# Ledger of designs, part 101: designed miniproteins, single chains

Each design is a single chain, and the fold is of that chain. pLDDT is the mean over its residues in the fold that is shown.

## One batch from the design tools (miniprotein)

Design m3532
Fold by ESMFold2-Fast:
Structure m3532 (fold): chain A 97 residues (1-97)
Amino acid sequence: SASREKVLKKKEENIKKLTEEDKKSIEKLKPLIEEILEEARKHLGELTKELEEKVQKLLEEIEKLKAEGKLSDDGINVIEIELLEGLQKILEEAAAA
């Protein structure tokens, strides 16, 4: 609860600093983030080659968008927080099952 509230507050602070280009870049990366979280859900506690390849692709797209001036450090922080939130939810659902 307390840790989640702190993460949400940080996300809100970073979102307020986002440019329109940051928002477009985050939306472009959203399907890949969803694929990473779905792969993690299928293989809990195991880092598969498929998961590694998707993470590598996300990192390469982030570097490209940053180099093009389309993604700021605040935008990268939002992406990191969304991945952490997704992973926490997967772990909580696994613990409840």
Scores: mean pLDDT 78

Design m3533
Fold by ESMFold2-Fast:
Structure m3533 (fold): chain A 81 residues (1-81)
Amino acid sequence: SAMDEAKERIAERIGEEARRLLEELRANHASDEVMQEVAERASALQKEAIEMIEAGEPLEKVEERVERELREIREWARRQA
């Protein structure tokens, strides 16, 4: 279904963005605590995004929130490095 495709696409995007950030942080010798926090925040964001889609939120609003929260995760993580 279109909803299942949207959930898969959003979860995949969050996972890919988190993976790239974790690779960047590992290359910059970030602590295990920072790495774990990024992974936990990304996992929580995936759950939130799926819940928003299931609640019938417009996809554009879900994408806007995901982009904002991913930016906040990246900015937070880079400040810890």
Scores: mean pLDDT 89

Design m3534
Fold by ESMFold2-Fast:
Structure m3534 (fold): chain A 78 residues (1-78)
Amino acid sequence: MMDKEVLTKQAEELIKQGKPEEALKVLSKVKNPGLREKALEVEAYLRLGKFEEAIAVYNSLPEEEKKKMIEYMKELAK
């Protein structure tokens, strides 16, 4: 099986290439998704116009992790 780090980097690259659906497929293979994986899932849902799904993932995080997610998503937008 692919390592979580490899799958996460692959999903990030797919998001940057404008392939959010493919990124979600890669992220679905990640066991025990952490903050970075959930941030990529939120970004992919936003790019697909799936706002309810994006909000649900974001709201699943504690407040401290939400702030870290926003910072990570800003780096993805650069």
Scores: mean pLDDT 80

Design m3535
Fold by ESMFold2-Fast:
Structure m3535 (fold): chain A 96 residues (1-96)
Amino acid sequence: GDALNQLQQARNYVDQAIQLLRQGRVDEALQQAQQARTYVQNAIKIDPGNQDARDALFYLTRGIRLLRQGRVDDALRQFQRARDYLDRGIQQLQGR
């Protein structure tokens, strides 16, 4: 898909990860977050100049690392930041 489709898929996976973390379903949240990271990486390959996608990748990667350390609340904050940057990247591409 195009960069827009990749970012929309990433956003859906981040939303699922956030919901699963709020339910205490850490391993499932980690799986969803890893899927989101793959879609963001694909979007960056298609549109390397998208800074919102790069910022989303930074926060998503940090959130995954914190989650692997059992730092659930810190990971949740990073995933929420990643979601905000994904929304920005999606809006930018929809306005082109």
Scores: mean pLDDT 90

Design m3536
Fold by ESMFold2-Fast:
Structure m3536 (fold): chain A 95 residues (1-95)
Amino acid sequence: SAARAQAAAEILAQLDALVAQAEALDRTLAGGLPEPARTEFLAKQDAVVAKVEPIIPELARIYRDAAVALATLPAPEHLRAVREARERARALIAA
């Protein structure tokens, strides 16, 4: 459906943004996001999840897991986790 295609495109764009953020953080943070940046980041990502979850709940979960990984895992594990989530999202959308 058009709604599913739009939700899928939005999540892929947001995952690309998370990968770019993780690449930037890989140079500056060893232990995830500090407060208050962590709380602000997760609140912003919750808004993205809320838009997609009613349409494609599995895709919303993949995105939520990627956002939590970026916020909580050390470098370079957060970059790996976000890249793997993007690949899983692409595979889900292609199926």
Scores: mean pLDDT 83

Design m3537
Fold by ESMFold2-Fast:
Structure m3537 (fold): chain A 72 residues (1-72)
Amino acid sequence: SSSIILDIQNLIDVSKKYIDEGKIDEAERAYKSALSLFDHHKEYLSEDQQKAIKEELKKVKKLIEEEKKKLS
């Protein structure tokens, strides 16, 4: 449903905001919440919506991994 895609996109945006603020643990929690919602509800999303969300999740994951490497 439209509400699920908005919830997923909101969590992706929150994760990106936390990355910008240097709050990487909070960013990772928001990312994992977005991923969980996507995995549990993807059958209710169109193919185009699934592709768009997968690409955004991939980008956020890469940003979190790069920031975690800098902190190690």
Scores: mean pLDDT 85

Design m3538
Fold by ESMFold2-Fast:
Structure m3538 (fold): chain A 99 residues (1-99)
Amino acid sequence: MKYELLEKKESEDGTFERVYKAEDGTIIKETEKFLSDNEYEKKFVIEKDGARVEIEMKIKDGKIEHLTIKLENAELDERTKAFIDGLIEKQAEKVEIEK
C-alpha cells in the first residue's frame, strides 16, 4: 500500500511526529518519544471516516512492556487485527535481528 508523508514534526521535549495518508484516505499518525537510551514510547493513531484506532506501546530493553489498543467508532475486523499484529511482530523482529 502507498503512503504519502503529510507532516513531520519534532517537539521541544524530543517527541517525533509523522502523519501519513494511505490511498484509501486512511490517515496514520506515528508518535515516538525517547525516555532514555533503552526506553521509548511509540503511538499509532489510525483514522478513517470518523473511526479511530489508537495503538500505544512502551518498549524497554527491546521488549514491549506495555501495549494499549483503543477503539473509537471502529470495529476490530480481521484486516485491522492483521495490521496490528504485523506492527507488533515487526517491532519484535527488529529487536531480534539487532541482538
Scores: mean pLDDT 69

Design m3539
Fold by ESMFold2-Fast:
Structure m3539 (fold): chain A 69 residues (1-69)
Amino acid sequence: MRVDLVFTVSGGTVSTDEAVGLIRAVADNEELDVTVEIRGATQESIDAALATARRVAPDREWRVTVYYD
């Protein structure tokens, strides 16, 4: 069970709450292997998303890629 999270840090259009909400939705997903791309992330939203992923679904393999513009 693997989740690939791809973040692009630009513009800061994705809030911390939105990023956390997406992680919770992915954790509840029926698919075992998913890729989620989040553009417009901030470092704060990435950190909150990763903390949430580790807390709500510790048995999932979370692979994280971060791109900086």
Scores: mean pLDDT 74

Design m3540
Fold by ESMFold2-Fast:
Structure m3540 (fold): chain A 90 residues (1-90)
Amino acid sequence: MSIGEREELVTLVEKTREVVLKLLEEGKVEEAKKVAQDAFEKIIKFLEKHGEYELAEEVKKLAEEALTAIENKDVEGLEKLFDEIIKLIS
């Protein structure tokens, strides 16, 4: 996977974080979960397409934790999880 491809994934995660946090501020928990799920599925499929299977499994684990944080309205935990995903992809 190239540096430019990693930067594209980081941009997707950052954009997803902004949208999800905004939806949570509006009390739209189920919409926030769906946006996060759709974005994480795209990231995981992209990583698998590029042979990054171990990284895809790590992202899956953090994605599950992020969805739980959304359900619990744990904004601080969610921001930390997005930062961890960015660090893994970068």
Scores: mean pLDDT 85

Design m3541
Fold by ESMFold2-Fast:
Structure m3541 (fold): chain A 90 residues (1-90)
Amino acid sequence: ELSEEEKALKEVSELYKELLELANELLSDPRLSEEQKAEVKQILEETKKKIDELYEKLEKGEISPEEFLKEAKKIVEEAKKRLAEIRAAA
């Protein structure tokens, strides 16, 4: 049980790091407008909040490590899609 939790936490941490790298690339692009950069920051903030809420549920035993990983992957994939749309519009 605990080993599955640690594995899920590590996997989600890596997914979030990949998202941060993509977002930082966009935030360093001088072609992005102030509004586009604000959207990137908002996406990161929303994504972090959603992952943190899932983590609280995992810590309280309200969800399984499997469900935590599944939901976190979905959250990160939606965030990546939104960031890709901003990049395409720049």
Scores: mean pLDDT 84

Design m3542
Fold by ESMFold2-Fast:
Structure m3542 (fold): chain A 76 residues (1-76)
Amino acid sequence: LEEVLKSLSELERRIFGYLLNNPSEKYTVDELAERLGVSREEVEAAVDRLVQKGYIKKDEKTGEYYPSEKALKLRE
């Protein structure tokens, strides 16, 4: 987990940590932006990078993001 966190930007790390602490919940870009106090544009870029790295997934029907199985294993 620590090695993963070192590879992430500050915002990516904040988003990833938020999702890992709430693993049964899903969040839209707007919800993450509001909860973290950052712009939608910044969150959108950060979640795209986290999806590319395989740490989170996007629900295409709802636009919500959630931790991947790979990310959940890092908590164990």
Scores: mean pLDDT 79

Design m3543
Fold by ESMFold2-Fast:
Structure m3543 (fold): chain A 74 residues (1-74)
Amino acid sequence: SHAAAEAELEGFREWLVRMALQMVADGVPREEAFALVRRAAEQALATWVERGKISEAEARAFLEALEREVRAAL
């Protein structure tokens, strides 16, 4: 369902933000940590779009939200 897909996207976004914070805590530069979590997100979202679980517009909105949240946290 759309609600289930939204819940999984929310959990995935929270996990990616935690990964970025952990990478920076472990000494990875902020821009590198961001690039790594963005790449992981893009790969996962491409699969979800291909499977018809989300639209390309929803994937784009997710990436924009991820960038804002990671930059606010780092």
Scores: mean pLDDT 85

Design m3544
Fold by ESMFold2-Fast:
Structure m3544 (fold): chain A 70 residues (1-70)
Amino acid sequence: SPLEQRRAALNARGDEIAAETEKKLKEIRDEYSKLPKTPENEDLGGQKLLDLFVEYAGRLGEAFAEIRAA
């Protein structure tokens, strides 16, 4: 059915978003683990993590809105 095809496509998109987010998370962790442990570096790393999770939530929400519209 069209709804089943749409769900399969959006599940694939959700998996892609999750994989991209996990890759970015690893990159942030690897970047900041190599820097001196200063308050400035901790704040910058924390902000990048928050920004990443906000981006992830937004992208996932948009994908789920597409399921509801189908």
Scores: mean pLDDT 83

Design m3545
Fold by ESMFold2-Fast:
Structure m3545 (fold): chain A 67 residues (1-67)
Amino acid sequence: MLTDEQVEALRAEGKRLGLTDEEIDEIISQVRKEAEEKGLTDEQAAALGFSKLYEKRRERIEAARAA
């Protein structure tokens, strides 16, 4: 399960990557649900969160190029 410290780190990183607060909140919510449903460790949940943030950033770069 994500700790408050991990949630804050995900928010800070997401903002640096240019993601909106809404997008960051959705990723955190998804990670929390998956961690609870699948019994992920704190480390696995955090890694999943950062992975989703970086994937979203790549999508944003592609969208910006396509627009």
Scores: mean pLDDT 80

Design m3546
Fold by ESMFold2-Fast:
Structure m3546 (fold): chain A 70 residues (1-70)
Amino acid sequence: SFEEVVKKTKEVAEKLPEEEREILLDRLNLLVKHKSEEEAKKLLAEYLERLKPYASEEVQELIDEVLELL
């Protein structure tokens, strides 16, 4: 569900440094408010896939959980 995607993405954000956390949460908020569910899922997947190589192993696992829901 999209609600589960939002919840899991917030769990990713909680494990990020403050600056990266705020960027992810801001982007998530804009996608939820201004995009269709289909477009939001696509754009979120693209962002998380770009973030994944630079994240810790723990955060990479959480990103994979979100991507499996998309």
Scores: mean pLDDT 83

Design m3547
Fold by ESMFold2-Fast:
Structure m3547 (fold): chain A 87 residues (1-87)
Amino acid sequence: SAEELAEKAGEEVRRIALEAGMPEEVARRLGDAVRQAVLSAANGDIEASLKAAGEIQRILGQMIEEGRTEAAERIARLAEEAIREAQ
């Protein structure tokens, strides 16, 4: 289901961010944003999708600036794949 896909993607993204050394609150926000992106994609909620995408882009951009590029790339690929599967 879209809900199971969203939960799995969000949890995996949170795990990757934590392993890369991101603070718990930032990793949680990124995981939540990926979960919302997957759910909004499945439901056709354009406004929610844009808000989630903006949050993902902001946090991944900060990770890249901090030298966590490999983790950011892994998260971006995982999020893109989950969003694609939801549609």
Scores: mean pLDDT 89

Design m3548
Fold by ESMFold2-Fast:
Structure m3548 (fold): chain A 70 residues (1-70)
Amino acid sequence: ALPALRAPESLSDAERRALVRTVLAYGETLDDPLVQELTAQLKEAVANGEPVRRQAALANALIATIRSLS
């Protein structure tokens, strides 16, 4: 299931990384242009080693966007 939105500050680093991986898996299955753009941005943030707080913020934005398509 798609994860619920969480405050990034309440998560351990392991929980944030798990959230990011789960959200990327969902984003990659959807043929929505905005979801694809946000998924690409999150993948780049992970690849570039951006701070975990930034990665979690992008993951939350992706979750919110996916939910808005319902």
Scores: mean pLDDT 76

Design m3549
Fold by ESMFold2-Fast:
Structure m3549 (fold): chain A 85 residues (1-85)
Amino acid sequence: GENEKKLKELEKEFDKAIKEGKYEEAIKIAKEYLSIVPEDDRKSLLRAIGMILRGIGEQFDQELEKKKKEQEKKEKELQQKLKEL
């Protein structure tokens, strides 16, 4: 049916966004997937929830890695300034 084709297209777009590190886009795709899923289709509802959680988890990991790199950069800059004194 029409919904089945749209769900398959959104799954492919989600996988592509995850592979490309576009986690915000992946979350948006997963939310669109959830909005199209029929209320009686429990399997697809659980899949949609799983997709959203995966996108959020990957985004959170990316932000944590970014913050860690920023912290390490600040620490190295401080150590360099201390050596120049």
Scores: mean pLDDT 82

Design m3550
Fold by ESMFold2-Fast:
Structure m3550 (fold): chain A 65 residues (1-65)
Amino acid sequence: NEIEKEGYEAAVYALENTNPTEEGVRESIESVKELIKEAETEEEELGLRGALKGAEEQAKKLGLE
């Protein structure tokens, strides 16, 4: 989905350029998981799931797994 892809790319970009620390990545993952539980629309949930995937992939790239 384009919405999922958008969320993924935004999360990867943000973590690479604004918050590339271990603590920042962990906080982002936790925050997105919480937001997914609170999502009120299908589109919001899809974007957040994309962002979660992006944040988790970024964690792996930074050796935080």
Scores: mean pLDDT 74

Design m3551
Fold by ESMFold2-Fast:
Structure m3551 (fold): chain A 92 residues (1-92)
Amino acid sequence: DDEVREELAKIIEELNKKSPKKLTDEQRLRIFELGYARYKAGGLEEARKTIKDEIEKAQKQPLSDEEVLRRIAEEYEKAGDEKTAESYREML
């Protein structure tokens, strides 16, 4: 799992460096959390796609923290991690 976390963090860093509009530390953390949750539900390739799509979306529109937190909870629920999903729902 640590290797996956490092890979996802690296992808976010590289994509953010190449992007005209830079993400805040908080936005990078939320995108990382979403990517990791997607990895638990659908695997590494789906996580990479989710990270890329979210960073592209952030170039055009402000990132909604509430929407991202909701999506993180849904991905953990899909992965069968109900405890982590509930923790994210409590942040809403």
Scores: mean pLDDT 82

Design m3552
Fold by ESMFold2-Fast:
Structure m3552 (fold): chain A 64 residues (1-64)
Amino acid sequence: MIAGAVEIGEKVIIDGKEVNVIKEIKAVEGSKESVLVDLETGKEFTVKSEQSYEDVKKREFKEE
């Protein structure tokens, strides 16, 4: 996460686009993950709370 944490409804910038955090999910062992929505395309993707959004962006969008 760019600032280390993002609240539901907070906007962050990923790959130059503003996205909104719409949901937090818990993995089967209670790990926290957030679901982000690209406000331009409506695309959803998941990030782990322990990772920066910049690091997640590099891996998730590496093939774009």
Scores: mean pLDDT 50

Design m3553
Fold by ESMFold2-Fast:
Formats: C-alpha cells, sequence, structure tokens
Structure m3553 (fold): chain A 81 residues (1-81)
C-alpha cells in the first residue's frame, strides 16, 4: 500500500540520518559525510521514483535535502567545538 511505502521511505531516511550521525561521531570530514549522504540520496531517489507518485517524490526529496543540510551543519559545529 502507499502507507507501507511511505513508512519504508521514512525508515530509509532515518537510516541515512543514523549513518550521518555515526560518521560525525567517528570524526569523519564534512566532505566525507557529504559524499556518503549524496550516495544514500541517490539510492533513496531511485527507490522513490519507482514506488511513489510525483507529488510524494517531491515531498520526500525536500525532506532528504533538509536532513543532509542539518547533518552537515551538525558536522561543522562539532568540528568547530
Amino acid sequence: SMEEKLKEMEEKIKEMEKEGKKMIDAGASVDEIHAKLMEKYKEIEEWAKKNLSKEEFEKVSKKVEDVIVRTLIEAEERKAA
């Protein structure tokens, strides 16, 4: 169902957030974190294109972009502290 697909998408986004946080905690560079998140974004984008409507895909893309931005800000702040 669409609801199940949206839940799977939420889980994929949470996994991406966890991976970003793990890299920050491991002392990875902002560039390394960005590269990894962009890799995950491409995987999520390809899955979403196949499984979601155009409207839902656009909403998901915005949400993933927001997660990437927030994670990179956190990485910069942790490095500056």
Scores: mean pLDDT 83

Design m3554
Fold by ESMFold2-Fast:
Structure m3554 (fold): chain A 74 residues (1-74)
Amino acid sequence: SKEDEADKKIDEVLRAVYEALRAGASEAEVRALLDREIAKLAEFLKSLGFSDEEIEKIKAGLRTFTATLLAAAR
């Protein structure tokens, strides 16, 4: 389903963030990585037929989650 494909791609983005944090990436490097991955994810989700509203919610969730991880690393 489109939801299964979206979940797999979202999981790949989250794994990239975790790998960067584990490797000792700076906050700026993690944010830059997330911005690149979110841009790719947004195009992919649009191709699957997700609405702009659904895509913005997913983007916001990923940004909030990443900000929480970065804050916890202080």
Scores: mean pLDDT 86

Design m3555
Fold by ESMFold2-Fast:
Structure m3555 (fold): chain A 82 residues (1-82)
Amino acid sequence: MKQEEIDRFKERVLKYAKELKEKVESGEITREQAAGGIAAFIDEEMQRLKIYFGLSDEEVKKIRDEIVKEIEKETGIPAPKL
């Protein structure tokens, strides 16, 4: 189901963001590198969801905005504005 795939996408993105946060805290990468990595991952996964699950541009924008906001809240890492 479309919603279940969106929920799994959200879980994957948050897990990845948390892993990058740990690398920032350990000094392995910069906060800016983490933000860039998160943005790239979101963009790639959102394109796949649009193609494979028929998400509208409005749905893609809404999901992206929600994910970016939640990542910032959970990790303190802002995704770059596109």
Scores: mean pLDDT 77

Design m3556
Fold by ESMFold2-Fast:
Structure m3556 (fold): chain A 64 residues (1-64)
Amino acid sequence: KVGPATITALEDVELIGSKVIKVKKGDVINGTVLKIHPDGTIEVRLDETGDIVRLSTSKVKITF
């Protein structure tokens, strides 16, 4: 449930960290899942930037 993962946007989603990054449906994000929160959100460290972002699991497909 944690570790390196590929995250595919199933709809337009916002990645919330120090800034908000808008991702479009069908976009693929590579990163490391650091934590799963009880509210259904996850913390991910993005491979491209090293930023830690939070997003909802309901809007993405996660592949480890």
Scores: mean pLDDT 78

Design m3557
Fold by ESMFold2-Fast:
Structure m3557 (fold): chain A 57 residues (1-57)
Amino acid sequence: MAISDEEFEKLPEEIKEKAEKVLQAARDSHAAQGRTLEITEEIRRKVYAALKELEES
């Protein structure tokens, strides 16, 4: 379910761009509620893996 470090780094820019937009929207949503969302490496990998899977489907 998690992607490897090498696969994470080699993902297409389109998928990375979409993942960063999703992560930014999540941060903005939490900030609007007075909360901080800590984007860990694990969260980033899960979002990237999910978008890669969706793109390949």
Scores: mean pLDDT 72

Design m3558
Fold by ESMFold2-Fast:
Structure m3558 (fold): chain A 110 residues (1-110)
Amino acid sequence: MRKAIEEARRRMEEEVRRTERIAEESLKMSPKEAGEKLGDEAERAERLALEEVRRTGTEETARVVEEGMRRMAEIFAEVGKKRPDIVTSAVGAAIRFIGAGVEVRLLVER
């Protein structure tokens, strides 16, 4: 049990670092490329979050995943602040991260 929580934390820290790299890269891309990249990353992270919680199935691992998703949402929201031309895509991706975090929490509360 304790090991599963530590593994979930490690995975979420890796995902947050990946999100930071993608955010930095998106600042150098065209608006279309940046929007597509942010959307693709949000979809990938959502799928990974759901798979991780389904595999480990504990309230504690779900909390770790939800917190990680919240941090990733904040990173993409900051991209929208720096790049008004892609704000809709950046905010949309951030909302998707938050939604995934809520969904994983609800999966373990049932």
Scores: mean pLDDT 82

Design m3559
Fold by ESMFold2-Fast:
Structure m3559 (fold): chain A 61 residues (1-61)
Amino acid sequence: MEEELEREIREALLLIQVTVSAKAHGVPEARDAAYEAALANLDKPWSEVRAIIDRVVEEAK
């Protein structure tokens, strides 16, 4: 119930963060790969999820 709502909110924030990060790094094509990697790690703290997004986007350069 509450856990499901938290997950939905985190997934929505994830989509926004991934889109912004990929665009800021000039590799919008990396968005889907970054989203998939981060989605698999949503059980981790948001700071770690954000680091995973940035890593995938940086590797795509």
Scores: mean pLDDT 75

Design m3560
Fold by ESMFold2-Fast:
Structure m3560 (fold): chain A 89 residues (1-89)
Amino acid sequence: MSLEEAVELAARAAVAYGKHLGLSDEEIIKMAEEMARQLAEAFGVDPEKAGKLAREIAKKLIDSGEPLPTPEELQRLIEEVRKLLDEAE
């Protein structure tokens, strides 16, 4: 998976998961940034750049009103992000 794809996946997962939990937009954006930073570190890429990209993608998803994943899709996205983070250990 490319860094850009991993960052987008992290942002989408954070938005879907955060909305499912009833988190604020700011908390969702922070979660996306943190998830992307961890993924970037796992892939040996600049975590600052990845965090900035994920923040902008998450903000755009929230603002644009794009359809959120179904609960089943949300679980898949979360598991994919978790697996990438786990493989980085």
Scores: mean pLDDT 70

Design m3561
Fold by ESMFold2-Fast:
Structure m3561 (fold): chain A 72 residues (1-72)
Amino acid sequence: SLDELEHRFQTLEELKARARALGDLENGKAVLEEMIKVLRELIEQAKARGDSERVENYQKKLEEMEKELAAL
């Protein structure tokens, strides 16, 4: 469900913050890759529901995460 995916994304945000605090670049990269996968699933779920506002918001987050990953 959309709520389960959003909860998963929040958990990944916490893991990303922890990896950053610990200086764990390898784990931080793995978390970013998983966040990108979850965002793609969120976009598809939002599209299936006709929620154009959520699609736009998730696409912006996806672009930010992809840019962050590319900078590593």
Scores: mean pLDDT 86

Design m3562
Fold by ESMFold2-Fast:
Structure m3562 (fold): chain A 64 residues (1-64)
Amino acid sequence: SEEEFWEEVALALATMQIALAKAAGRVDEIPALVDRFLEQHPDLSEETRERIRALAEEAVAEAK
């Protein structure tokens, strides 16, 4: 559906932002970046929001 398509696009955008922050050595900024992203997209399903939060947690854990 169109809604599913936008959820996938949002997930891809969040994934890209997290990856760029990791590449820049700004891992400490990822939680705040993700919080702002989710605030900018209040229409996202809880499932997609949880996936984005999990990606942030994984990125932070990988960098330690």
Scores: mean pLDDT 83

Design m3563
Fold by ESMFold2-Fast:
Structure m3563 (fold): chain A 68 residues (1-68)
Amino acid sequence: MLSREEIIEEIKKLLMEELGLDEEDADDIVNTLINKFKLNDKELEELLERMKKEGVEKALLELVREKS
């Protein structure tokens, strides 16, 4: 089972790989999502699994849609 910090690092890695972001931009996006949507450990793990299964762009669009 991944820690919260490990889940965040894996999400950042996927953002960098799939969207071509640098580490600073990926970190800013993850922190913005966590703070804006108040993501807990379970929600971060679910987001990571969605990104792996559906791709980063679709997972982010669905997250924004669910939380807006």
Scores: mean pLDDT 82

Design m3564
Fold by ESMFold2-Fast:
Structure m3564 (fold): chain A 80 residues (1-80)
Amino acid sequence: SAAEEALKAELARIRAELLPKILEAYQNRDVDTLTALVNEYLARAGAAIRRLLPEKEATFQEAIAEVQQQVADYKAQLAA
């Protein structure tokens, strides 16, 4: 559908902007920058999904929560 193609395009733009910065923060063990960038990615992706494909929101909400938990676990591991 046009909505699915629009969502795919918008997610690709978000990835192109943020993924290089996320990978750099991860490699540098910059947990605060990594956390901020991942949260920005998830917020922008979630907003796009809610706007373009709201019927998929519940499925993606669970995936977002899982990614946020993985980042929190990584932060805790680096602090130990």
Scores: mean pLDDT 81

Design m3565
Fold by ESMFold2-Fast:
Structure m3565 (fold): chain A 90 residues (1-90)
Amino acid sequence: ATVGPAVRQQELDFAIAIVLKLEGKSDLEILKYLLDRGYSLSQAFVFLSAIKNLSKEELIKRIKEIYERFPEELDARVKEVTGKSIEEFL
């Protein structure tokens, strides 16, 4: 399916926020990442709330779904942010 650049960036940013959660980063560190990406405080809280309401298994499933759509871009950003490959979180 064809997706716009804004949808792609939001999905990638959400996937990185999940990766940070799986790495054990605090809610504040995840919020800071989202604010640094240009989201408003209210938008960042919506992402954080979604992440906090999902189980570890559901978070991994969401990352897999995003990885299937944007494999090269997600792997590159995970390596940039964490120093690890995306597959270490799947």
Scores: mean pLDDT 82

Design m3566
Fold by ESMFold2-Fast:
Structure m3566 (fold): chain A 60 residues (1-60)
Amino acid sequence: MKLKLTEKQKKALEELAKDAGAKSAEEALKGIEKSMDENGDSAEEARKQLEGIADSMGIK
């Protein structure tokens, strides 16, 4: 599955990946894509979570 993210959401993912000890935002994104494919989670839910994280961290 291909998860399309805005620049703001990508920045939130990069910050989250660093906090979680992931090697890169791309690796974290691949993990999310696989989880969505295996668990049936929606791309909308993933994007909404990243927007919330971005807003919480002051990312524009």
Scores: mean pLDDT 68

Design m3567
Fold by ESMFold2-Fast:
Structure m3567 (fold): chain A 83 residues (1-83)
Amino acid sequence: SMMEQIRRDIDLAERDRAALQAEFAADPRVPAAAGRQLDQIADQIAQARALIETDPDKANHIVLQAESQLTLLRMYLWVLKRS
């Protein structure tokens, strides 16, 4: 179902967020602002999960935004490691 697909997308986003948080914690060059951005993404993922049954379209929109932000933060970390 569409809601089951959204739940899977949310679970994948949470796994990627947790993995990126561990990578940020391992690299002392990562600024505190990036950690705060991950905390905000965690809140967005939690909000999306809460909305799945009442507003699945909004839940899907929020998780897509969270995934985009995670991609940008991962790209930032990759650039930082190359600097």
Scores: mean pLDDT 88

